# Designed miniproteins, single chains, continued (5): the designs that were tried, part 59

Each design is a single chain, and the fold is of that chain. pLDDT is the mean over its residues in the fold that is shown.

## One batch from the design tools (miniprotein)

Design m18029
Fold by ESMFold2-Fast:
Structure m18029 (fold): chain A 82 residues (1-82)
Amino acid sequence: AEKKIEEALEKIKEVDPELAERVEKLVERALEAIDAGDLLAAEEEIGLLEIERGIAKIEGDEELAEALGEIVDALRELLAQK
């Protein structure tokens, strides 16, 4: 799961480095919340990532939307295991 997140982050960095920095911080906070068992905090950070994915879809950037979707799916999988 974490490897999939890193691979998706690299794809985002190639398209939008500023978005990648923001997404990396959201991912870090989501992972910290998941590890702590803070389900509400984890869902809030994942929700912010889903907003970024929605923006990418509206802007027509299918590659960015797909990479953000891979991050969201990986984080939700990790959350379901806790």
Scores: mean pLDDT 82

Design m18030
Fold by ESMFold2-Fast:
Structure m18030 (fold): chain A 87 residues (1-87)
Amino acid sequence: MLSPEEQLAVAITLLLRVAQELKDAEALNLATQAERALRAGDFETAVRLAEQALRRVEDTAKKQNASEEVLEQIRRARELLERVRRE
């Protein structure tokens, strides 16, 4: 089982990839800030920024009729973030 920090890192990586595929600069910026916060050991800030990035990519993916592969990556990121919050 992944640690909460490892689960958050995987979620952020998925969000970075999805933001790039959707060409959503705001989502990319939020996910990048989340990664920096996690590297700095600011777990609470990293979770908050990752949740903001998730909401942004979910909205953008719906508006762009994103591929099933992109939607699956978003679902996986959501599940990882929900597990991090429940731990």
Scores: mean pLDDT 87

Design m18031
Fold by ESMFold2-Fast:
Structure m18031 (fold): chain A 80 residues (1-80)
Amino acid sequence: DEALKRAKEYLERAKENVKKTKEIDSEMGKKMEELLEEGKKVAEEMKSNPEDMANTMESTYGAVEKLLEKAKKEKEEKEK
């Protein structure tokens, strides 16, 4: 139950970060959507173990967060 709640929380945060990235860089945001969809699919394969599902979603969220940070840095460099 707690692991499933954490997995859902990471999914919601990742979706929000994808939306924010699309405002900065629509192409990067699209790649993040694909990454998130792949992460969801892998997590679904781990549905018999909620801990593994939560860990998969956490890793997916972390990857999405890194891409958002990269998009922000690229925008900062372009505005120099």
Scores: mean pLDDT 79

Design m18032
Fold by ESMFold2-Fast:
Structure m18032 (fold): chain A 82 residues (1-82)
Amino acid sequence: MKEEAEKLKEEALKALRQGNIEKAKELGREAAYLLGKLNDSESFRELLKEMAKTLAEQGKVDEILDLSTAMSEGWLEGVKER
């Protein structure tokens, strides 16, 4: 779980650097969900900061909010297992 979350985060940031915004969004949302489930707020903040810069430059505020929503959904799911 932790290794998978970190891998998805790295793959999302790689896609972002390559200009593949759609893939970055998909992988970033998956990473955000798993990081939320793990209660890893620090790794989520790093992901959000990096992606928010690029998405904001493109006017994609809804996509930034989607990342926060995914993290919250994961956190709620993780609470049920704690």
Scores: mean pLDDT 81

Design m18033
Fold by ESMFold2-Fast:
Structure m18033 (fold): chain A 95 residues (1-95)
Amino acid sequence: KPSQEDIDAIAEATLYEIRAVVAEKTADRYEKQGDLEKAVESYEEAIRDYRKAIEALKKVPKDSPLYKEAQTAIKNLEERIKDLEKRLEEVRSKL
């Protein structure tokens, strides 16, 4: 039912989301260790990869059976980016 292009877009988004989660967890670890500069770098990496996941999801067209799922994922990722931007600001304030 979904096109191969739709499936590829979801797969690409999933890969970037996995990379972003790893970067986010790495940032949290550095922050807890007091390595705030490395925490900032890892939070910035997480935000970049979440944004790339959103760009991949935007490739899913309105007539795709995966469109609603992709739109929900975009909204969830945008909210996660907002939370990370706030956390990044907190960490930067301690430098």
Scores: mean pLDDT 90

Design m18034
Fold by ESMFold2-Fast:
Structure m18034 (fold): chain A 68 residues (1-68)
Amino acid sequence: SALAERGRALAAAHREHQRATGDPSAPPPTPLSEEQREITREIAEKLRAMGDRIDASIAAGGAIAPYE
């Protein structure tokens, strides 16, 4: 998925930054940390959308039975 690919790319970039600085505890640079925040927001939005779809499926299934 696009989110998984972006997540892997960000993790790789962070590891490269740590290698470049020689500090395994180095925080990600600002642009990378902002990108990580955006991905976290997208994941939260997708989880909500998935929950809404599951709820809609259950409601649709229940609604069909009493009319047929």
Scores: mean pLDDT 68

Design m18035
Fold by ESMFold2-Fast:
Structure m18035 (fold): chain A 86 residues (1-86)
Amino acid sequence: MSKLELELEIEVGMLRISVGIAKLEGKLSPELQALIDQALALIEDPSTPKSVIIAQLQKAIAAAEKEGLPVIAKNLRNIIEIIKKQ
């Protein structure tokens, strides 16, 4: 595993924790959940272009900010920065 692959796995793990907390608190919309699930599925598909993954993550960030979930938005931005370095 490369350092960047490990950093990506850690940040995706942190995103999953933040999403789980928001869901338990009743703060996670079905729309934001779907956008995040789609972004994570694209990350796990090695055939997906980096630009497509970044575009989907940007949609999830916009939704998270609109819903007042700044920790989720930060985790999504961190994932974009790691992907850009790959």
Scores: mean pLDDT 86

Design m18036
Fold by ESMFold2-Fast:
Structure m18036 (fold): chain A 63 residues (1-63)
Amino acid sequence: DAIARAVEAVVAEIEDPLIAERVRVSVESWLEAQKQRGIPVSVAEAVELAREIARLEEEAREE
């Protein structure tokens, strides 16, 4: 699955395992919800969401 592999690549760059888990769970839940509703999702959309969540979580944790 191209989407799952692309998201996992983003998650693999996250050093904090708690942030990595939050990103993975959030994106997976969102992808499953979209799939159940029959809404197509692009690899770019999933990657953008994963990166945005990771960025916000890492910035909040920095201090």
Scores: mean pLDDT 78

Design m18037
Fold by ESMFold2-Fast:
Structure m18037 (fold): chain A 113 residues (1-113)
Amino acid sequence: EKEEAEILAFTYLLLAYYYYNQGKFDEAKRYAEKAIEITEKYNLPEIFKLNAKGLLARIYFKEGKYDEAISILEEIIATGVATPETYRFLAEVYEKKGDKEKAEEWRKKADEM
């Protein structure tokens, strides 16, 4: 059952990415949320949840929901497994929100990783 749940979580993540690339953000969000739900329900590896959360942050950014995107990205950073790309994306979100000082701070942190 756990292996079936992993396949399902991966399938939802792939569908979320597919719909994201098609500009269907509501559908992409729904599948990303399903991937998170299955990951939590079956105690799957955190990578499934982390990838789904990263995609949700990108969806919120595309929708102009910058505070929601920031919240998710800060949650990813709090896990300790954030990449330089996570920091650069957070900087981009702050820049779009009009917080130039925070944007520069996070870009600097990305460059120091």
Scores: mean pLDDT 85

Design m18038
Fold by ESMFold2-Fast:
Structure m18038 (fold): chain A 104 residues (1-104)
Amino acid sequence: ELVEALERALEEVRNAKTRDQAIEALRRALEAARRAGHREAAFALEQGLRVVERAPTEETAKRMAEATLEGALRAAREEDESRAVAIAVGGTLRAIGILLDEEL
């Protein structure tokens, strides 16, 4: 259920033409993670949303949203809690790295 919602959101981001479309897909993914009670995926999506909203271009926003959703999806598929946290953090750090490359 959560995995399916995250896969759908990732497809929506890949097909997004605007920052707002990428942000909306992330918001839907976050609500799905919260409803599922998946703390690690929800945390990754919350942090990703904060940085994606600051993206300087549509392309940067899309790449950051994609990295965030890939991290959340991998965390949602992981049954070991500590490994899920590491995967979620990794996805968020990749999103931040994309932002820093564009802003620096």
Scores: mean pLDDT 76

Design m18039
Fold by ESMFold2-Fast:
Structure m18039 (fold): chain A 55 residues (1-55)
Amino acid sequence: SLLEEAERMLRAARNAGVPLDKAREAILKYFESKGYPKEEAEKAVDEAVRRIEAE
């Protein structure tokens, strides 16, 4: 799912030392480039960020 992909990408970015805000921006651009609607991409990435921050 889009949410699972966002979580995977955010964890990879965090492990590489990329700040979450920059990772979020990059992942959103990636999803938009893949043809996902902006609203769906933002919902998935924001939910993934909340889940990762809760860890």
Scores: mean pLDDT 83

Design m18040
Fold by ESMFold2-Fast:
Structure m18040 (fold): chain A 95 residues (1-95)
Amino acid sequence: MTEEITELLRKAKEGDKEALEKVNEIVLEKGIFDPNVIRAAYENLDNIGAAIVLGLAIRHDIARVAEILGISRAEARRLQREAEALVQAALAAEA
């Protein structure tokens, strides 16, 4: 599962909109707080799809994401800011 999400995120980074939609489908199906979804997003944070997933999960429940990743809430807030900055930069580039 983690490898499937990583492959889809890699394709999404290359501009594959279908891969991005498939990542969204997996997140909706398994839930944004699935530990494998959260770990895959964290491991691939240089990818816009991963940044969206991780940013949304932290925005909803920072304590739960921090627990799943084994990090502090302060580090989770740092990751949220980094993820949001990546999403905003990508949207600005596509505008």
Scores: mean pLDDT 72

Design m18041
Fold by ESMFold2-Fast:
Structure m18041 (fold): chain A 60 residues (1-60)
Amino acid sequence: SKLEELLRAAAKLDGKDYPEDVIKAIADDLKSLGATVEDVLEGLKLALGKEKAEEALKLA
């Protein structure tokens, strides 16, 4: 899904390597909370900085 792709790209840009099932679980939890791709992108901007977050979105 777009959320999984965004989270995977963001993790790689931050030098992290999470298993696929972990990325999927995080994406599923965020969907259960009603989070959109835009909501997650905003959170990534706060956590990783604007440049990394926008690059992750481009890669997703």
Scores: mean pLDDT 82

Design m18042
Fold by ESMFold2-Fast:
Structure m18042 (fold): chain A 60 residues (1-60)
Amino acid sequence: MEKEEEVIKKLKEEAGLSEEQARNIVLFHGADEITDEFIKSLKKVVELAREDSAALRAAR
């Protein structure tokens, strides 16, 4: 139980995901399968998307 909530919190804080997006990732991968490195990789992808992806409707 705690691991799932911890992973959701890290995804929201590190990757900038919404609660719904974080829950979907946990559901697809499983909380125990999501590593700290995986979360760091997601953060970099989100940062790159924010920097130069306005044309692809990445922001609201």
Scores: mean pLDDT 70

Design m18043
Fold by ESMFold2-Fast:
Structure m18043 (fold): chain A 79 residues (1-79)
Amino acid sequence: MEEIERLAREARELLAQALEQAKTDPQKAQQLLEEAVKIGQELMDKLAAQNTPEARAMAQRFLAEFQRLAAQIFAVLEA
């Protein structure tokens, strides 16, 4: 559980940093986004391995949040 909470926090922090950097340093923003995707995928794999309704619900909420933030970052990078 602590590892899942750590990964979720780390992924959110990387996404926030990527969004901040997207306009001023697009290359750094892309690197931060790639790291966030890597950590997010590890988190999703760990939640899937738990095979509980609670883990499934958490995975769905995290994926939706991640997709929204990633879309915002891509929108800035493509502007």
Scores: mean pLDDT 82

Design m18044
Fold by ESMFold2-Fast:
Structure m18044 (fold): chain A 72 residues (1-72)
Amino acid sequence: TKGEELAQQGREHVARAREALDAGDYDTALQHMDEAVRYARQAMELGNYKGALAVLRQVADIRRRLSAAGKL
């Protein structure tokens, strides 16, 4: 479904954000984190709460790491 596709795109952006974060590229990590949130919100609007919440939990982990690095 479209909601499943949007959640999958959110997960892909989470993966890109984690790779950027591990490389110390905080600007790229922030951009992908923001995109992951946008896709999760869209998935939620289409009723895929389970997929959206899974993405948002991963985003919370990324935000915690960015905060620890002084980038939030």
Scores: mean pLDDT 87

Design m18045
Fold by ESMFold2-Fast:
Structure m18045 (fold): chain A 74 residues (1-74)
Amino acid sequence: PPPPTPITITIRREENGKIIEETFTTTDIKEFTELLKEVTEKQKNGEHISLSFSLPKDTTAEEVEAVSKAIEEG
């Protein structure tokens, strides 16, 4: 079977007037959706935080659909 699709995640937050940017890669869709929920809750609490992500250029339509569905269901 092909290896799981890696998701590159960048989290940007403001802490003590400094912008802190963390980038990491995960193959776990559940980990990705849990991080997305955490960032969303922090934004609701007034924290200056954002999350962006990217998929590899060779990602299949089925893999893109799986990620999109996980985001909608998470």
Scores: mean pLDDT 75

Design m18046
Fold by ESMFold2-Fast:
Structure m18046 (fold): chain A 66 residues (1-66)
Amino acid sequence: MSKLQQLAEQIRQAAAKAGAEVEVTIAGDEVRVELWAPTEEQARAAHRAIQEVFDKFGLTLRTLPE
């Protein structure tokens, strides 16, 4: 089991506990996260929880504007 697969699983669990839906995709050495939440507060809580998971793995979370 790779660290990226462990990261993806923990991201899914963190988002679900915050009341948000998340899709985690591993593309080579990159992890892409798409987040959906019914309120901005839940989205921020989920983003915070995901940030903590990234910090635990020594990684930086980037937000991409589209």
Scores: mean pLDDT 74

Design m18047
Fold by ESMFold2-Fast:
Structure m18047 (fold): chain A 56 residues (1-56)
Amino acid sequence: LTPQQKVILYFQNRGLNIPPQILQGLANGEDPAVLVEKNRSAFTEEHLKGIEEILK
């Protein structure tokens, strides 16, 4: 799985909608860590930790 696919799967496993701006960036192959940092306010602290763990 690519890092982008891992982030998408994280949201799907939790039954959460991915914010459109982040979904578009992931579809374009943008770095998920950069996308998350730019859109930090769209996530809870718990989701940020989960995404960081996946991207290790």
Scores: mean pLDDT 77

Design m18048
Fold by ESMFold2-Fast:
Structure m18048 (fold): chain A 131 residues (1-131)
Amino acid sequence: ATDELIAEIDRIGEEAEKALEEVAKLFSNDPLLKRFMIALTLNLAVQKIADLLIEAYPEHAELIRELRDKVVRLLNKAVFHPEKLDEYIEEIKKLFEEARAKVTDPDVQRLLKHVEEVVIRLLKKANELLK
């Protein structure tokens, strides 16, 4: 079950990475629209991952929604303020660490750690494409 969820999270991440590349290419001539579309792509990926985890672990739905909303805000800030990227990555890491500390289920802790890694990878890819 947990390994299947990790595989689904990875698939969402891979599809999001591909979507980021397509968006960056499509909106190459409009820097502002490119940033908005990249932010939207990241938001949709985080929403899909959060929904997947809420369906699997409904007892953690409130924690997952709170984490989702905070992560989305930091992703949006990072896309529009790339000079602070490293600061926002550290804040994202802290949010996931705080979320893991609130759960006792080691499978949920492992899933949250994997989501953290996917989210940071997508944000770094987005930043690369915005240059």
Scores: mean pLDDT 91

Design m18049
Fold by ESMFold2-Fast:
Structure m18049 (fold): chain A 87 residues (1-87)
Amino acid sequence: SEEEIKELLEKLTELILENKELAGEIREKTLAEHPDAPSIEKEYLWYLKFIDALKEKGIISEEEAEKFKKALEIAYEKIKEEEAKEA
């Protein structure tokens, strides 16, 4: 449901705030690697890399990582659809 996706995204935001230094490092690196990508795509890409980093460090489980990635995918597609409607 949209409510479950919202709760997952809120939890992901909490994880970013709890891991600010790691999140900042991953964001900076991702933005540098994709200078030509649209801003929304850059944000999506660094969130995905951040989730993978949390999983690799054992901060979240593989199952939790997949749930966060799916929630991000749904949110990203919805943002792209809304942008297309406003164009």
Scores: mean pLDDT 83

Design m18050
Fold by ESMFold2-Fast:
Structure m18050 (fold): chain A 87 residues (1-87)
Amino acid sequence: SDVLDKLLAIAQLALLLREDGDEARAREAFGILDQVAESKGISVSTVVGLVLRAIGDLLDATPAQRQAMAAQGRTALKSAKEWLDKQ
């Protein structure tokens, strides 16, 4: 679903931020992911599956692909924050 694709993008961003040592922004991204998942009734097992998928996506990603994932993740995170503010 579109929602799951956006959550995957946020998970990819959070993991990239952690690799870069930006723990504060990584925690914020995972926090927003968790809030959206809870608000949408998405199960913990589905969220875990998305994070595992994000790890897999990053393992063999080129630098250009990682940059694209970070950009998509930032867009998804902004959209998620705006959506939460309107609930």
Scores: mean pLDDT 88

Design m18051
Fold by ESMFold2-Fast:
Structure m18051 (fold): chain A 88 residues (1-88)
Amino acid sequence: MKAELELPTGEKIEVEYEESDDPLKVIERIKEELKKKVGAEIEYEVIGDVIKIKIKSEKLGGEFTIYVRKSADGGAVVELIKKALESM
């Protein structure tokens, strides 16, 4: 599947994913696309069953922290990150 994520700059990125994809795999794909388009920094940390994702970029206007369960599917990860970016 393809997801389109709209950035606060008005640019859009496309991320390819499968609904059953591992959350960490999807996070890495989004990280690569954001880095290419806006030089955004994405850090993540696994804390037990939770993945803490930090998205930071001067071009995006700040820093956002998202929490995702390690048991979440790839589609859920994409939707959470998309909503965070659209809310900036």
Scores: mean pLDDT 74

Design m18052
Fold by ESMFold2-Fast:
Structure m18052 (fold): chain A 96 residues (1-96)
Amino acid sequence: DQAAADAAISAVAKLGLENPDDDEGIRKVIREELAKLSPEAALEAARMAVESKMGYALEIAEIALELYDTPELRQLAEEAEERRKELLKKLAEQLK
């Protein structure tokens, strides 16, 4: 259900903009919104967040993986983590 995935991602994005310093509250809302979705819709939401480089993409993928243990979600969580590590490495290279 793409409409449900889109609605969940929009709700998380809006909350993040309104409360950028409330990481725990944002993670709680991510979990609640993803728990309302089917495993397939949760996978779609996580994929959209990772591909759009959303600020909470890693958190969305990790929480989706906790709720629905699928190979696809595990791969997305690993991809999001790798992208974060690569960004940190590039920043370190600029300092050298």
Scores: mean pLDDT 75

Design m18053
Fold by ESMFold2-Fast:
Structure m18053 (fold): chain A 97 residues (1-97)
Amino acid sequence: MVDFYQQGIQASQNLLDAIDNNDQKTMAQSLLDVANTLGFIGSSTNSPDLLKKSSWLTLLSQRLEDGRELSEEEKEKAREIAQELLDLSTGLLQGAQ
């Protein structure tokens, strides 16, 4: 469990950094990593909201892989989702200590 929360922290931080640096290649991979983590949590908790966020980030990752850029609004929303996962994973990791 602790290792899973640490992975969630790392994936979220990588996405935030990639957005700030406009690193399209790292952003595509980090979007997918965050999406996979949210999809796992959403499936485990029966959360439609987390599953929708996971699906949306997966679509953004596919668009970047296809050589298409994200809008500033899409980047802002992706940052908010990454921050949500970072805060959740950090809180759960601290609670497990």
Scores: mean pLDDT 80

Design m18054
Fold by ESMFold2-Fast:
Structure m18054 (fold): chain A 58 residues (1-58)
Amino acid sequence: TQSRVGALWAQMPIGSRASISAIARRTGTSQAATTRALRRMQARGIVRIANGYVTKII
């Protein structure tokens, strides 16, 4: 089951970069919940997180 964060990110081009706060606002999710979802995606090799920014790898 994809979270709202995962569903939004699936639609973005590879190499897309956004702040965690911007993703949280876009998805209507708290910053903490958004960070947890993105860290799970980082563990799966889907995104890279650095300095509060997220980059799409695949």
Scores: mean pLDDT 75

Design m18055
Fold by ESMFold2-Fast:
Structure m18055 (fold): chain A 81 residues (1-81)
Amino acid sequence: MDLARSKDEKTQLKALQEALKLYVEGNKEEALKILEELSKSENLRIAQEALAYLSDILEEQGNFEKAKEYREKAEKLSKEL
């Protein structure tokens, strides 16, 4: 339980994988909430990956403007890593 509250990269990567599983299983709103939280991570690698998935999900939902914004943020972070 305490490990699930850790800010370490391992726990955040596991949360990313759980969000993607929720999305595939149809729990899209819960997946978006987890990804939105991870997009604010001080770990730039985790934040970049979460932003990339947010952009893909929003594009699938037809929100192209917000999808593009998140994609550009993800690409910028990827170049700064």
Scores: mean pLDDT 77

Design m18056
Fold by ESMFold2-Fast:
Structure m18056 (fold): chain A 67 residues (1-67)
Amino acid sequence: MSNEEIARKILEMIKQGKSPGEIARELGLSRRTISRVIRALSRMETQGLTEEEKIKVAAEAIRSALS
């Protein structure tokens, strides 16, 4: 599964009000990775990004967390 696909799923789960721990469990990722993605998205949310731009930001956060 691509980082973009994972990012889309994380965004959907956040919109559903799921906790970072629940998202991490469902996707098989660490809570640290999910927290990084949430932090990146929270920063960018105030800038009026499109859904596609948010997915790119989240995918980059995932890549950085896994390196």
Scores: mean pLDDT 76

Design m18057
Fold by ESMFold2-Fast:
Structure m18057 (fold): chain A 93 residues (1-93)
Amino acid sequence: SLDEKIAAYEELAKKGDAEAQAKLGYLYAQQGKYEKAEYWLSKAAEQGSAEAQALLGILYAQQGKYEKAKEWLERALALDPSDEGTRALLESL
């Protein structure tokens, strides 16, 4: 179940696993739990997860927080210059 997946990632994320933190943040965003999504995506992004930095940027853009969105999308693109989705979003802001 989704709740079982969240519980499993939460255990790994609490142990500092950046991939689990990014997955957990994504799952919370899919549930509309944006505060929890931001928390976990921020933890992964600060560890240098390009995926989490891109997702955090998307989350801030959806909230109208364009300056924060640009900061995180620029960091994500610096780590993965081939991410056309992140580039297109950044250029649209």
Scores: mean pLDDT 88

Design m18058
Fold by ESMFold2-Fast:
Structure m18058 (fold): chain A 55 residues (1-55)
Amino acid sequence: AVKNSEDEANALAELIKSLKPKNQEHLNALIESAGKKFHFSVETIQRALQILQQQ
């Protein structure tokens, strides 16, 4: 369980990193799938994308 949107965004980014997406299209598909499965907010998804882009 996560406490706030920043913790949720970091958890989502860690999950996507562990899956080693091949390209941006694959990364977007994984985030869309995870967002539906875990009911993440749009803001949490956008923040996770920012974290992934910084690395």
Scores: mean pLDDT 73

Design m18059
Fold by ESMFold2-Fast:
Structure m18059 (fold): chain A 95 residues (1-95)
Amino acid sequence: MTEEQEKALEEKVPELEKLVEEGREEEALEKILELLTEVKAPEVPYAKFLLKRSVTEGEIDEWIENSKVSVSKEKAREVIYERAKKFGVEILKNP
């Protein structure tokens, strides 16, 4: 990932964190996936919205499917899952 792409994602992180605090978690995830498309990056260095809450596998899959991510949806899912695990966010199985 280029420094320009990383900086663009980093500048959006506070906005994404505010959306999560407001209970707008779906919008925060959609913005992260749109940023992946905009910067043409398969990896997101910051997925801070996941650091605050437990999320279900179904929620992540639904958000990815509803996004217009031009990067592989499988890669987007992989990055989200890996960042959640690294920072101790629980990914819950569907009920």
Scores: mean pLDDT 56

Design m18060
Fold by ESMFold2-Fast:
Structure m18060 (fold): chain A 100 residues (1-100)
Amino acid sequence: KEEALKIVEEEAKKAIEKIKNLPEDATLEEIIEVLKEMAEKIRKKLEEMKVDHKLLKEINDILLEAILEAAEKSRGKSTEEQKKIAIEEVEKAVKKIKEL
């Protein structure tokens, strides 16, 4: 569990930095793609570590929920607001995963 959490935190930090560095004209699709890439990298790394399949599923479900919430809350917002929403949803997901 501690090793799984470390991977989640490291990939989340990378995703947040990537979102911050996206251009001002970045589309919502580009922001959401960063979140999807983060979730896939986490899933793949946890599978390679042979993390318990129930824990893997719980982590994946939390990350997918964060992606859906980020997309929904970002509709009709500016790129700056969409970036802030995406970062908040990533941080919220990490907090939920820490509580598993």
Scores: mean pLDDT 86

Design m18061
Fold by ESMFold2-Fast:
Structure m18061 (fold): chain A 67 residues (1-67)
Amino acid sequence: SAARDEAAALVRQTVGRIVREQPSVEEAQAILAEVEARLASLGFRATFELDVEDGKVTGVRATVAPA
């Protein structure tokens, strides 16, 4: 489905961005809030878990499901 493919691409792009940029927890939360809003518009919900080292986000695990 186009919506599922778009949701998957958005999640992959967002995780890759966060891992490259290693933002603060606050910055990562702001990015993920925007992504959650976009996923909701596509009919999906997501749960994100953050790996944090020295106040920087080094990894993100995402679980995505139909809303």
Scores: mean pLDDT 86

Design m18062
Fold by ESMFold2-Fast:
Structure m18062 (fold): chain A 70 residues (1-70)
Amino acid sequence: MREELAREVVEALKAAIEAGYTDQAVRDLVRRALEAGVTVADVERVAKEEYPEQADAIVMAFRALADALR
């Protein structure tokens, strides 16, 4: 299932948002997630479950990185 990978992405993006920047490890994780078929909808679902207060910020960060990796 892609749910575990989506959860890893949500956790990494939450940490990156709190740190104020994304490093290569976060970018590599997002690339792996995209290759595994993780979608924006998957990330939004997990973010709303785990971190509802930060869900919009996490989704926006994922979308920006996904667009950069296309």
Scores: mean pLDDT 80

Design m18063
Fold by ESMFold2-Fast:
Structure m18063 (fold): chain A 93 residues (1-93)
Amino acid sequence: MEKKIIEEMAKLYNEMIEEAEEVVKLAKEKGVEEEVKKKIDEESTKLTLEAAKELKKLEEEGKYTLEKRLELTKELKKKFLEILKKIKEELEK
C-alpha cells in the first residue's frame, strides 16, 4: 500500500533528524556545534545526492517503485546513523 510506504519513509527521515539534533545538542554543550553542524551537513548532502542519483536512474530506466525508494531510504538512514555515531564517539573522547 503506497500510503504505508510513504509513512514509513517519513518515519525514517524523522528518526534521522532526531538523531542529528541530539548529536548537535551534545556538540553545543562542548562548544563545537558549528563544526559538527557543518560536518553533518556535508555528509548528509553527499548521501542525499547519491540517493537522488540512484532514484533518477530508476525513473529513467522505468524501474522506479515505492518499494525501491523505501529500500534506498533505509540504506541512507543506515549510512547516516553510522556517520552520526562516529561523530558522537569523537565528541565523547
Scores: mean pLDDT 84

